# Designed miniproteins, single chains, continued (5), part 34

Each design is a single chain, and the fold is of that chain. pLDDT is the mean over its residues in the fold that is shown.

## One batch from the design tools (miniprotein)

Design m17156
Fold by ESMFold2-Fast:
Structure m17156 (fold): chain A 80 residues (1-80)
Amino acid sequence: MRELLERARKLLEEGEKKNIHGITRMDLDAVLRATPLFLQGAESATVPVTGISGAVTDAVVTREEVESMLRNAEAFIETS
C-alpha cells in the first residue's frame, strides 16, 4: 500500500518532466486520494475524479483498479 503512494509520486514527477498531464495526472490524483483508505484496510474507495469532459463525478475504485491505473500510467510515461 505505501508502495502505491511512492509509485504515484514518482509518476507525477516523471510526468511533469515529460510535460504529461491530462488523463495521467487525473488518474494519479484518484490514486493519491484512494490510497489512504486502502492503507486503512478498505477494499474499495469512493473518490472524486475529473473526467475528460471536465465533469467531476464520484467513482468507486478497488485496489486492483488502482494497481492497474498505476501500471497503465507507468507504461504511458515510458512510451511518451
Scores: mean pLDDT 61

Design m17157
Fold by ESMFold2-Fast:
Structure m17157 (fold): chain A 93 residues (1-93)
Amino acid sequence: NDATAQAYFNNAQAAYEAGDTATALAYLNNAIKYGSGKLKGYALFGLGVLYYHMGDLEKAVEYLTKAAELLKDSDPELAELAKKLAEKARAEL
């Protein structure tokens, strides 16, 4: 249900802007669970970036790699960015 996933994604952004990283991660996980296609790819990218900033490089690589795969056709520029950030995280591992 992409409408439900969009609401979770929007709530994740609001939580992150409020400095509540744990709540942002929880909402992003729900956006992935209920989302498909492009929106799921954006939520996976968001999770990967947050894990990278938290120093969880293994999870950052996992989620950024999944985001790159899912977005390769719908958003090739973001897919390439996700791939490069995953490579950077892997080099720091």
Scores: mean pLDDT 86

Design m17158
Fold by ESMFold2-Fast:
Structure m17158 (fold): chain A 92 residues (1-92)
Amino acid sequence: MRQQIIDAIRRGDVVRASVLAGQYWGILGSSMAYAFAVGQRSGSVDVTIQRLDDLSRNGVNSTGMDRMRDRVRRRRLSVDQFVDEIQQIVQR
């Protein structure tokens, strides 16, 4: 499960990443995986940050999202770590 989502995000496979994350973590996990996969596909950290900011304003856990956004901006968050953060947020 986790590895399949990581591989989809790394490939920039937005549809596969969203579907897999949605299957295991629901709508919130799907949306967060979508944001990261879009960023990977575009090669732009700014696109990922913008999508995560949009999600945090619409009801995702703000503290977890703020931490994730800052780490993505500083290039200190790997795809593995991002998937771990999604799992922690959706288990709340």
Scores: mean pLDDT 71

Design m17159
Fold by ESMFold2-Fast:
Structure m17159 (fold): chain A 63 residues (1-63)
Amino acid sequence: SREEGRRHRELGSDHLLNGDLVGAGRHYRLASEHYFRGGTEEDRELGRLYRRASEGLLRLHEG
């Protein structure tokens, strides 16, 4: 799950660098979900981080 979280984080960053806020937000949401499945304190911290990043990017796109 942590490896899947990292993969989606990397894809989200690639989308962000190309100006695709929606694609970035969706991949950061997937990263968050995979990190939360890991069950460690570090995984929960990463899950919260990327959930907030996803929400921020999607709001920025809408606003």
Scores: mean pLDDT 84

Design m17160
Fold by ESMFold2-Fast:
Structure m17160 (fold): chain A 88 residues (1-88)
Amino acid sequence: IEELMEKKIKEAKEELEREPDGKEQQEIIKKKVEELKEELEKRKDLSEEEIKKYVAKFELELGVYLGMRLIERGVERVIQEIERKKKE
Protein backbone atom coordinates (compact mmCIF):
# COMPACT_ATOMS: atom_id res chain seq x y z
CA ILE A 1 0.00 0.00 0.00
CA GLU A 2 2.93 2.35 0.71
CA GLU A 3 4.18 1.78 -2.87
CA LEU A 4 0.68 2.49 -4.23
CA MET A 5 0.46 5.74 -2.21
CA GLU A 6 3.92 6.85 -3.38
CA LYS A 7 3.06 6.11 -7.04
CA LYS A 8 -0.30 7.94 -6.85
CA ILE A 9 1.29 10.97 -5.14
CA LYS A 10 4.02 11.13 -7.82
CA GLU A 11 1.46 10.89 -10.67
CA ALA A 12 -0.75 13.59 -9.08
CA LYS A 13 2.24 15.94 -8.56
CA GLU A 14 3.30 15.48 -12.21
CA GLU A 15 -0.22 16.39 -13.43
CA LEU A 16 -0.37 19.40 -11.08
CA GLU A 17 3.02 20.62 -12.42
CA ARG A 18 1.53 20.73 -15.96
CA GLU A 19 -1.58 22.66 -14.85
CA PRO A 20 -1.17 26.39 -13.97
CA ASP A 21 -4.90 27.06 -13.32
CA GLY A 22 -6.04 26.79 -9.68
CA LYS A 23 -9.56 25.56 -10.52
CA GLU A 24 -8.18 22.82 -12.79
CA GLN A 25 -5.66 21.89 -10.05
CA GLN A 26 -8.58 21.41 -7.62
CA GLU A 27 -10.36 19.17 -10.18
CA ILE A 28 -7.15 17.10 -10.64
CA ILE A 29 -6.89 16.63 -6.85
CA LYS A 30 -10.59 15.61 -6.59
CA LYS A 31 -10.17 13.11 -9.44
CA LYS A 32 -6.96 11.62 -7.96
CA VAL A 33 -8.52 11.37 -4.47
CA GLU A 34 -11.55 9.53 -5.92
CA GLU A 35 -9.30 7.17 -7.95
CA LEU A 36 -7.22 6.38 -4.84
CA LYS A 37 -10.35 5.81 -2.72
CA GLU A 38 -11.83 3.38 -5.30
CA GLU A 39 -8.53 1.46 -5.52
CA LEU A 40 -8.20 1.22 -1.71
CA GLU A 41 -11.87 0.08 -1.38
CA LYS A 42 -11.04 -2.90 -3.65
CA ARG A 43 -8.62 -4.16 -0.96
CA LYS A 44 -10.31 -6.65 1.41
CA ASP A 45 -7.68 -6.19 4.15
CA LEU A 46 -8.35 -2.45 4.74
CA SER A 47 -10.98 -1.07 7.14
CA GLU A 48 -12.97 2.07 6.28
CA GLU A 49 -10.99 3.96 8.95
CA GLU A 50 -7.67 2.91 7.35
CA ILE A 51 -8.93 3.99 3.91
CA LYS A 52 -9.91 7.41 5.38
CA LYS A 53 -6.43 7.78 6.92
CA TYR A 54 -4.66 7.01 3.63
CA VAL A 55 -6.95 9.37 1.68
CA ALA A 56 -6.31 12.11 4.29
CA LYS A 57 -2.52 11.59 4.01
CA PHE A 58 -2.78 11.79 0.20
CA GLU A 59 -4.82 15.03 0.35
CA LEU A 60 -2.39 16.55 2.89
CA GLU A 61 0.64 15.70 0.72
CA LEU A 62 -0.95 17.29 -2.36
CA GLY A 63 -2.13 20.32 -0.35
CA VAL A 64 1.40 20.94 0.97
CA TYR A 65 2.77 20.56 -2.58
CA LEU A 66 0.27 23.10 -3.98
CA GLY A 67 0.97 25.49 -1.09
CA MET A 68 4.70 25.36 -1.86
CA ARG A 69 4.01 26.01 -5.56
CA LEU A 70 1.82 29.04 -4.71
CA ILE A 71 4.70 30.47 -2.64
CA GLU A 72 7.17 29.85 -5.52
CA ARG A 73 4.79 31.55 -7.99
CA GLY A 74 4.33 34.54 -5.67
CA VAL A 75 8.10 34.98 -5.34
CA GLU A 76 8.52 34.68 -9.15
CA ARG A 77 5.91 37.42 -9.73
CA VAL A 78 7.72 39.77 -7.29
CA ILE A 79 11.07 39.12 -9.04
CA GLN A 80 9.49 39.77 -12.48
CA GLU A 81 7.94 43.05 -11.23
CA ILE A 82 11.31 44.24 -9.82
CA GLU A 83 13.08 43.36 -13.10
CA ARG A 84 10.39 45.19 -15.12
CA LYS A 85 10.79 48.36 -12.99
CA LYS A 86 14.59 48.29 -13.53
CA LYS A 87 13.96 48.63 -17.30
CA GLU A 88 11.94 51.83 -16.82
Scores: mean pLDDT 73

Design m17161
Fold by ESMFold2-Fast:
Structure m17161 (fold): chain A 83 residues (1-83)
Amino acid sequence: EKVEVEAEVVETPLSSEELAEGAKALADYLVEQAKELKTEKAKEAAIKGLEAIVAWARKNMTPELAEEVEAYAEKAKREIEEL
């Protein structure tokens, strides 16, 4: 139940759609963190996180879903940039 070494390659039976949903949820989390902290550092960290999510999605799910995640992350970046 409680694990420390994970989140590298989870062998869960997650569909590509669930992976995409996870990526979007993480993008939402990063936007909320930027809004909560209201610092330039938080904005930069969130944007870097979004870039990492997009790169990960491109390599770990179908190209079609990776594009969807990328579009979602781009929208999230816009929200952060407007802060």
Scores: mean pLDDT 75

Design m17162
Fold by ESMFold2-Fast:
Structure m17162 (fold): chain A 66 residues (1-66)
Amino acid sequence: MAEELRKKALEIVREAAGGTIEEVQRATAEALRLIGEAIDVEMKELSERAKKRTKELLEEVEERRS
């Protein structure tokens, strides 16, 4: 779930905030990776919603026959 991935990313960055610059950089890189994964998940969900919505709309249009 995209929101959970974003929450994890924020927590990773926060945990590293008190560390060395190298730890902060690694945490930031990992957070960016998780954000990228969250975007991929969201795009997949949008795609599935679009397919489902299109199917529903097509069924509604075909219902016009009756």
Scores: mean pLDDT 75

Design m17163
Fold by ESMFold2-Fast:
Structure m17163 (fold): chain A 68 residues (1-68)
Amino acid sequence: SLQIEIERVEGPLSVLRVPKEQKQRVIDLLRSLDPDVTYRPVREEGDNVYFLIPRPLARQLLRRSEQE
């Protein structure tokens, strides 16, 4: 299963923390959910990468990750 955590909320955006080994799987899921936008990690630190994405999309990603 994907290990995605909401680290912080910044207004309309969520900061997501993801293990580096799952970075590509999260990118692929984001493309499936929102194909018109290219989402990339905004920061990489230690064993984690961080995404900054709209709050509704973050909720969709978390629901989808539970089905992986």
Scores: mean pLDDT 84

Design m17164
Fold by ESMFold2-Fast:
Structure m17164 (fold): chain A 60 residues (1-60)
Amino acid sequence: MKVKYVVEEGDHLSYLASKYGHGSVKAFIEANKDLNPWLLDDPERPYKVEVGQELTVVVK
């Protein structure tokens, strides 16, 4: 399934990956990159998200 999520202060991709069942930032990005192309802007260091960024998260 898919959910809408707005990044809050203190959030990070590792937390979102774990929360939605992806296990890692890399797995989260692979599952979510088509819906959230901004995740590919920095593929080497995608550990930070912008507060207020809206994304559609694929839930495992």
Scores: mean pLDDT 68

Design m17165
Fold by ESMFold2-Fast:
Structure m17165 (fold): chain A 73 residues (1-73)
Amino acid sequence: MSEAENLLGKGIKYAFSGDEKKAVEYIKKAAEIDPKKVVEFASRPDVREAVESLKEKYPEFVEEFEKAVEEGK
């Protein structure tokens, strides 16, 4: 697993644990290291379902994640 992929996985886990601030921090770090890996990670069906499920409760995390994906294109 690459460093960026590891950070992205931790970001998702922090979001599910309710730590939106940490979740956003990890996503931003991953995007700084490897923006294309963020796009690749976000294309996975399990990741898309996880992010969609977080949209109601953690909209700031989802917005920052979508922004990182858009910037990595």
Scores: mean pLDDT 81

Design m17166
Fold by ESMFold2-Fast:
Structure m17166 (fold): chain A 64 residues (1-64)
Amino acid sequence: PLVEPSDEQVARNARLARATNWVIDRLRNGEASEEELIRELQEVWGLPPAVAEAIVASAREQVA
């Protein structure tokens, strides 16, 4: 059975949701390229490359 997520997991999930919304805003405003957003997610947000790419792909799908 699944246990309720810990406060750390809830905070992590909230951070990923905020990162996705941040990317959506950037893409909608044309403020950054997908490559720049993937790089910023890795360097500023501390996300692994695969997670950064997944977030940008999801945000792009929501914008398109």
Scores: mean pLDDT 76

Design m17167
Fold by ESMFold2-Fast:
Structure m17167 (fold): chain A 72 residues (1-72)
Amino acid sequence: HMEEELKKREEILSKFYNKFDEKYGLTPEQLLSLPLEERKKIADDFIKEMKKLAEKNPVIKEQLERIEKFLN
C-alpha cells in the first residue's frame, strides 16, 4: 500500500516537475536538485489545484484523498 501511494505521489510530482521544467526551461535533473522546500512548494501547489478540481469531479476527489493520506 505504501509503495503504491509513493508511486502515485512520484508520478504526480514528476508530471508537475515536467510542466514546471517546460515553464522555466530546467531539466528534470535540475528540478530534482532543487532544495526540499521548493519541491514541497510544488507539491503543495499541486494539492491546492487538485482540491479545486476535486470540487468539480468526484473521481479526482477520490484520488486526492488517497494522495493526501500518503502525504500526511
Scores: mean pLDDT 63

Design m17168
Fold by ESMFold2-Fast:
Structure m17168 (fold): chain A 105 residues (1-105)
Amino acid sequence: METITLGLGVRLPASLSAGERAQKILSAVLNATLPASATAATFMELLVQRFGIDPVTQTTPLGLRRERDADGRVYLINEITGARLDGSAPISTFTEEYLRAHGTR
């Protein structure tokens, strides 16, 4: 079994590129932890809870940062692409956007 190494016992082969690593982490989290009805904010909360935030980069394993605007709305910022996604967006929308941005620039 191939594993992803990050945080709580998840192991990733060192031969994988950064893009392949992020896709495998996303797939592992979605398949193991999230219902289809989850929002981007719920996904981010579960990433932080399960893997934590890197204290150096201030991001989750997927390069995501949670940001709150002046109106109190929550966004997920992709630090790789600079893209912003509304925290209330469905996880399906988030997943498609993230994989598109990370897999094909």
Scores: mean pLDDT 58

Design m17169
Fold by ESMFold2-Fast:
Structure m17169 (fold): chain A 56 residues (1-56)
Amino acid sequence: MKVEIVAGGFKGWTGEVVAERPNPDPNAKNKTIYTVKLDDGRGEIEVTPEAIREIP
């Protein structure tokens, strides 16, 4: 899934979701953490669903 980072220090970067894992905090609003491979070759970051937007 192609996504744009919409919050945090990588705001405005684009990438692809390459993995997901459960959020270890059972009380967290977001139950999933995504691993995003950034398009600019900066590697991978982990983000919550609210920090990304799917690009059509």
Scores: mean pLDDT 75

Design m17170
Fold by ESMFold2-Fast:
Structure m17170 (fold): chain A 66 residues (1-66)
Amino acid sequence: SSFLEQALKELEEAFRRAARSAPLEAVTAIAQKGVEEIRAAVEAGDLEAARKALEETKRRLDQLAA
């Protein structure tokens, strides 16, 4: 869906920001879990859960980079 495509792009942007300063292994682990949670929510038809998973994953990536 278009939502999934946009969510993955936003997650990729957050990943790239965090990867500039944080250890790549840690950034990759958080992003990978986030992708799995977003995809599972989209497959379940729960776009609200998918949006929350995206925002939580972005928050965790930003915290790791801080």
Scores: mean pLDDT 86

Design m17171
Fold by ESMFold2-Fast:
Structure m17171 (fold): chain A 92 residues (1-92)
Amino acid sequence: MELAEQVLRELEAAAADAEAVLAELRAHLADPSASALQKELAALVIRALELARRRPLREAAAELLRELARLAAKLGKEELAELYLKAAEILE
């Protein structure tokens, strides 16, 4: 529950400085020393920030949480995946 509201607040803050954040994240994706998980997280945040410009922030946050749940499940973190899915449901 608090996770959903935190993600929404972070997206609101990031939207105010989206251009600088997007540049940093794209540089992170290009970094060959970054882990696969770090690159996937950077790609998700880039997509969330791009969506926030065209969609209500709650929809963008819900989509981001569903993608985070998918990554958590892929990493064997089923409890964390369920938490992210519940947070996404609250934001619908």
Scores: mean pLDDT 65

Design m17172
Fold by ESMFold2-Fast:
Parts: sequence; structure tokens; C-alpha cells
Structure m17172 (fold): chain A 64 residues (1-64)
Amino acid sequence: ARVVARFSSEAHAAASAGGAVEAVPGARLDGVYGDPGIATVEAPTEEQAAAAREVMERGGGTLL
């Protein structure tokens, strides 16, 4: 399942996506794009995707 979130900066996007990958087993960084910043993370299950969404929202992300 894919998680997409928008952040105030590319650095914040990268840091929050990295945090999600570290915190959620099996989660993988798909990419960091644009300005200010959009991060995408792939998770193997919807349960893991939900955990990744929480990490990214806590990092200041707005889910897309």
C-alpha cells in the first residue's frame, strides 16, 4: 500500500519518510519529490501503511 504526504520542505519530507521506513518493518521509500516536499512510502500491508501514515503525520505531513 502507498502512503503519500506533503511537507513544508524537502528535508522534512525526507526525514519523516526515513522515520517511517525505520519504524515500520517492510516499509520502503518510493521517493521524495518537489518543493516544498512530497514523500511516498510503500508498505506491504494496509496495517503497516496506517503506521507509516501516523509517523509521517506526526512529522508534520499532510496526507494526500
Scores: mean pLDDT 80

Design m17173
Fold by ESMFold2-Fast:
Structure m17173 (fold): chain A 64 residues (1-64)
Amino acid sequence: MSPVEKAVKEVEEGVDKLLSSITDPEVREQLEQARRGAISAIRFQGLDPKTLLAAIEAYVQQLL
């Protein structure tokens, strides 16, 4: 697996884990949007998946 594919997989798995604990449909939709944005940032800008996942986790905590 390429480094980019590995990074995308890390974000996908991290977001899936967060989604498994969230029942609010509005928060789930925001998480799905954040996941798509993070994957795009990794694929086109090479951003670090750990930094992106930490930002998503912080954002979700503010929504709850």
Scores: mean pLDDT 80

Design m17174
Fold by ESMFold2-Fast:
Structure m17174 (fold): chain A 57 residues (1-57)
Amino acid sequence: MTITTTVVVDSADRAEIDDAVAAEKATLEARGYRVTAVSAPVIDGDRSTVTITAERE
């Protein structure tokens, strides 16, 4: 089963984006998903959007 999750970060800072993505990845892994893809950040002003794709086997 494949799932897509969107992470919205109110920052264009790489460290803040990385922290938010790491937190979401940890949550997905704790729920038995394996992260298979992480998109490049889409920057809209000082807001960034990252799409994470995860699968269960």
Scores: mean pLDDT 81

Design m17175
Fold by ESMFold2-Fast:
Structure m17175 (fold): chain A 65 residues (1-65)
Amino acid sequence: LTEKQAKIALMMAEGLTVPEIAKKLNMSVKEVIELLKEASRETNNNFAQMVKKAEELLAEIAKKA
């Protein structure tokens, strides 16, 4: 998972829609959908695992910053 994919996964877990996420990240809806498809493939289409990996990645980034 990339940092952008992690942010998108966490925002979806919070209940945001794809258009709302695109607006918050200053990205196109198409770009958000493409990143979600890639993240889903990496986590074998398991959204719970995607969210867990996203939380772990962002926690590590925050710890280094």
Scores: mean pLDDT 80

Design m17176
Fold by ESMFold2-Fast:
Structure m17176 (fold): chain A 87 residues (1-87)
Amino acid sequence: LEEEYRKVLKEVEELMKQGEEAYKQGKYEEAAKLYEEALQKLDDFFEYMRNVLRIDGVRVPLDREIEKKREEAKKKLEEAKKKLKES
């Protein structure tokens, strides 16, 4: 579980970084898509944890960390969407 979470976290961090770079370049549509992908990966992993998690894999701190990452991605997505609307 921790290994799977670390893999997902790395993928999410790469997507968030790419989204930030796209946002800095004024590619707000691309940034929004990347942030949406990051959110989807976090949501998919959270659902995986809820449906298949065993006692040996229960991690309350991971739940909180995932939620924080989801909120971060949501904020970035909203910023990118706002820029698109202002165009």
Scores: mean pLDDT 75

Design m17177
Fold by ESMFold2-Fast:
Structure m17177 (fold): chain A 74 residues (1-74)
Amino acid sequence: NAAARQARLDDSTRWAEAGKEPATVPAQRGTALARQYRAEGKPDLATAYLNQGSAEAAKRAWEAIRKKEEEDAK
């Protein structure tokens, strides 16, 4: 349900704030970015990131979604 989903997102945000996600750990950063994408309402992007474990792949997926959103906004 929505409340349970929100609680999980809150946990992810709290972890990101307290966890001091270091820029030196790409895999950990990738997981944090996937959680942020879910919090932003982009679950497909988050899933693709986690499945590939690659910041580069997630960036490409994000760019594709962002371009579509930008085009749709016009």
Scores: mean pLDDT 56

Design m17178
Fold by ESMFold2-Fast:
Structure m17178 (fold): chain A 66 residues (1-66)
Amino acid sequence: MDMMRTIVRRGIEGLELAGYTDVARLAREALRAGADLEKILQALNLAFTGRVDEARKLLEEAIREA
């Protein structure tokens, strides 16, 4: 529960610091909407590996499913 949310929140902060502000904003929106934490985490991992477009699509899907 708390551990997964903490990992996701720290990942979002890392993306903001790395300059991926749009993806970080979408991830915060997904988190606030109650989206699947596993999907948010997968999207964060995609963004950190340079697959920003895939990360954005996954976050948009997670938000729609929330």
Scores: mean pLDDT 82

Design m17179
Fold by ESMFold2-Fast:
Structure m17179 (fold): chain A 72 residues (1-72)
Amino acid sequence: SHAENALAAARAALESKDGAAAGAAAWGTQVISEQEKSELAYEGAKLALEGARLAGSRGAEDVAQKALEVAK
């Protein structure tokens, strides 16, 4: 499902410590939100933010926070 893909991307961002991966996860949650799966999109965005934080990238955190706003 789309929500599963968004959550998987967020978890990949956590493992890779990659700002680009965190950004991709944030974008995925926005797509889910457009499909009216706001609760799953919101949870994906939360994981993307946590991933960006663990990656230690401030730029990735900004992108993830923006995605969280869009998803909610």
Scores: mean pLDDT 58

Design m17180
Fold by ESMFold2-Fast:
Structure m17180 (fold): chain A 85 residues (1-85)
Amino acid sequence: EELIKEAKELLKKLEEAFEKLRKAFREGDLEAAEAALEEMREILKKLEELAEKTDNPEVKEILREAEELVGLAEILLAVLKIESK
């Protein structure tokens, strides 16, 4: 299904953005981490819009995984903001 393929492509891009955030976190680069989280949020919004078009459980599961990754990214950024000077 076209929607499942699109959802999987968006999830892959989200995972790539999360890897950028993890690298920025390790390097203490707050600006890079904020940029990566913003990219992740934009991808999540596209996944939410896609999920609104279908009741397909596989797309709903991909959306849930994406929401979880963004949640983890927000926690990492919050920790980095506390530790950065």
Scores: mean pLDDT 84

Design m17181
Fold by ESMFold2-Fast:
Structure m17181 (fold): chain A 105 residues (1-105)
Amino acid sequence: GELLERAEELLERLREAVERALEALERGDKEAAKRALEEAAEAALELIRLAEPRLPVTTVIALKLRLIGLELDARRAIERGDKEAAKRALRELLELAEEAVEALR
């Protein structure tokens, strides 16, 4: 339905933002990586909001806290130039978003 189509569009935007962040990290462009991270986190939050009516309140709170932690970890890793820690946090952010989309299927 329309809700699932919107979720798939947000997931695709998140995947594209993660790819841009990873490419920026490979170039050593910290500012581009942080901008792409912000776009990915925004898309992930919108996905959680779409899934909210279909999930227990405790699950929604846990997803939001995980998102905040992963965004913070990724941002700090980018600032330190820790490419491996940044890549790991970005992959975990994508996994969290995919988990939110599964709740809508």
Scores: mean pLDDT 87

Design m17182
Fold by ESMFold2-Fast:
Structure m17182 (fold): chain A 89 residues (1-89)
Amino acid sequence: MEEIKKEIEKRKKIEENTSDDLSTNEILKKEFEETGSHFAILDRPLTEEEKERLLAFIEELKERLKKNNLMSPLIEEALKKRKEEIKNN
């Protein structure tokens, strides 16, 4: 149990450490979080249109991360999880 938790924690740290350009990656993450938070503040489920826009934003974010050599399998996994959160919001 503790072993699994430690591996998850290491993966989170690897994701942080793969951010060679912290400023760029931080701005992109902040934009994504702000967008998600804005829709959550409306205290309602996202419409299909809104979900489509957020999913498109995540795809663009993936391309930006690849361009900056910040993309890793762990980051891709994290972005997929965020896409699922958006779909279920």
Scores: mean pLDDT 59

Design m17183
Fold by ESMFold2-Fast:
Structure m17183 (fold): chain A 78 residues (1-78)
Amino acid sequence: MEIPEGLAALPVPAAVQLLADSLYHATNEEIAEKARAWLVALDAPEAAREPLLRALTSPHPYSVRAAREALDALGIPL
């Protein structure tokens, strides 16, 4: 999946943080799925670990599901 141009211009840790914040606040399935897909495409498990663990604490069910799927896809142990 292509990373959006604006996101690709950021340092990887900053891009990961923005995507994870977007995922934490995702109120619909489409937003959560896009954020998950872009986080997996960045393939930066070291930068993604803490922000994704935070996203698991989201009150939004799509956010929690997508965060767990991203953690699994990136091979991050819980």
Scores: mean pLDDT 78

Design m17184
Fold by ESMFold2-Fast:
Structure m17184 (fold): chain A 63 residues (1-63)
Amino acid sequence: MVEKVVEEAVEAARASPDVVRSAALNLHAAALDIAAELGDEETVRELKEIIEEMVREERERLA
């Protein structure tokens, strides 16, 4: 489900004190939402994997 991954990315972006990492998370979330609307399943799969890794790394930094 794309919505949960987008939500987690935006949440991680809001929690991040780093402007560049926050921007990257928001931009990737927007790209995933657009790819999902276009029905590009391969791009959705790839972006989900990238975003999930970015969110994991940011959460580790904030812990």
Scores: mean pLDDT 82

Design m17185
Fold by ESMFold2-Fast:
Structure m17185 (fold): chain A 60 residues (1-60)
Amino acid sequence: GPLEPLSDEDVEAWLKRAEEYAEKGDLHKAGLILIAGMVVAGASGNEEAVKRFRELAEKL
């Protein structure tokens, strides 16, 4: 959750959820999840997670 760093499992879950919203055409919700993921991962110093969220956002 937003009060703790994202685990690798959380990162995968957030990416999958964003992809699911994008497949349904809900690019607004997909974008919000990816931005939130970048903010939380960045605050935690997880550069790899930030990169993964950013790369998915660039595909939307």
Scores: mean pLDDT 81

Design m17186
Fold by ESMFold2-Fast:
Formats: structure tokens, sequence, C-alpha cells
Structure m17186 (fold): chain A 103 residues (1-103)
């Protein structure tokens, strides 16, 4: 029973960690994509009007900093939800297993 309990916990926590890593990679990709778009736009603007490019860079830096903070909050929320869901599933499976062995 104890070995089976540990296997259930290990499996569900490993699955949760994999899901968290996948979501973090996705959110990191979103930020990187927006940064690349901003950099491309600023590079083109720099060729036309360096002063406007400087102003646009400052605005984009502020926007990207705000986006990063929001994505970090989303990542923290998703991590909490995924971990709590995994713990809830583990608890239910362990309770079911214990009831079977207490017969």
Amino acid sequence: MEEEIEKIREKLLAEADAQIATHRAYLDGVLAGERAKADSYIAELEKQDPEKAKEARAVNDRFLAGLERELDRIAAYLENVIRQTALGKARKEIEKLRKEYEK
C-alpha cells in the first residue's frame, strides 16, 4: 500500500510539473514574440526618424515590462491551479486505495 501511494503521488506531481513547464514555455514565447515585433518596428522607424524611434522604444519598453508582469501573474496562477488539481487527484486516488486495503 505505501509503495502504491508513493507511486501515485510521484506520477501526478511529475505530470503537474510537466504541464507547468509547458505553460511557462508558451507564455515565454508570447513575450519573446511581442519583443521581436517591437524590435522590428523600432528598427524600421530608426531608419526614417531616429527621434520618433527613441520615443517609440520608451513606450514599447514600458508596454513589454507591463506585459511581462501580467504574464508572470498568469504563470503563478496556472502553477497554483495545476498543483492544487494534482494534489486533489492524488488525495482522491490515495483515499480510494486505502479503502480497498482496509477491507
Scores: mean pLDDT 84

Design m17187
Fold by ESMFold2-Fast:
Structure m17187 (fold): chain A 87 residues (1-87)
Amino acid sequence: MLLKKGDEVAEEALKAGVDPKEGMEKALEAAGVKITFTPTETRVEVKTPKGGWYLKVSKEGEILEFKAEGDDPLVLEIKKEVEEYKK
């Protein structure tokens, strides 16, 4: 059931600070982050007042590309969430 699967993922994400795809989209957009999921990779783009950063992750959770500019707590938070997503 999607409900059970969503609850399991939501509980895990709550503990690790990572939300399910739809929840993550809304939470990260509020922080100036846009997540794009493709068949082969996940692209994370962050826009901040001081700069931003970009992360590309394979569908298997391997980091393919990472670039960061700026020094905001939100940027660091997203970096941690992406590392948790890889696990």
Scores: mean pLDDT 59

Design m17188
Fold by ESMFold2-Fast:
Structure m17188 (fold): chain A 68 residues (1-68)
Amino acid sequence: MEKVEEAKELFSKAAENQDPELARKGAELFREVNPKAKEYADLFAEGVANKDPEKASEGARKLLNELS
């Protein structure tokens, strides 16, 4: 749970600061605790890095659903 919360905080800061490096750090944390969430986190990070709002939104939606 703690690493999941930390990753969510990193994604929140990534969105706030438009910082793809923070999104990548969050994705790496998910790799260790939830492989499925990592896959969705990678999709979100890829969308942010490529300035693709549709891909970023899809990744964020799937990630939030997986973490619920």
Scores: mean pLDDT 72

Design m17189
Fold by ESMFold2-Fast:
Structure m17189 (fold): chain A 93 residues (1-93)
Amino acid sequence: MKEEAEKAIKEFREAMDRLAPLVQAAERLGTKEAIDLVSEAAILQIKGVVAIDGAKRALENGDEEEVQKYIEDLKKITAELDEVAARMERLVA
């Protein structure tokens, strides 16, 4: 379970790293659509950080069901971040 949690956290961090230059480009573009995507990305980043904190706490408590829940949440958030990144790439192209 620790290895699965670490993998999910790594994949989330990699998604954030891919997103960062696109967020900067979208902010520079300054359109309503770009600002809306930046806001969506920010909300997903906060949700991801909360899920990471929850997963770490569940690991410390030995709660396997809670760890699995947070891993699934984090995987979903990572997929949603990649979708936002794809939309940003199309917008700034």
Scores: mean pLDDT 88

Design m17190
Fold by ESMFold2-Fast:
Structure m17190 (fold): chain A 101 residues (1-101)
Amino acid sequence: NLKDEIIEKVRERFKSLGVPDELIEKIEQALKEGNLDEANKLSQEAFKTLPKEVREEAIVRWAEFLALSGATPEELRKLADEVSGEYPKAAERIRELADRI
């Protein structure tokens, strides 16, 4: 199941970056339920637990996983708008990703 494989990769990536297990479990649950708004909110909390230098790359990787799981261009642009204030380079890359779908 492609969706389960994508969720597993998201778990492995966040765990390797040092995100707390409790937060990863909540993100996985939101993804399984198809609740992208909640998943994005929880992922933004997860990014704040990471060193600032790796946050923009983590945000972009998250957007790539969402796209692979069937996120629409509009959902990706919404994520880009939400992160654009603090992470403008990530927002730009997410918008470029949305334009390719």
Scores: mean pLDDT 79

Design m17191
Fold by ESMFold2-Fast:
Structure m17191 (fold): chain A 84 residues (1-84)
Amino acid sequence: SDRELALQALRSAFRMLEAYLAGGTEEDRQKAIGIANQLADFLSQFPGLGPLRDLARELARALEESVEKAKEMLRRLREGAEEL
């Protein structure tokens, strides 16, 4: 159930992050940062998901720097989620 809850949160966050990154506005970027940080906070409650939490935090930081770095971090976060 914890794995299923984490996977649901990850999938929901991925859909929102992809939509905001596709939107290309500064408002979309700020919403993406919020989602990445909310995801990291949510993942912090699950033992063993520290690496995914840290990737979500790095995604939020990358979104402040460049969309290209953020897309790469999102790809790495998706790869990590596939191993759950």
Scores: mean pLDDT 85

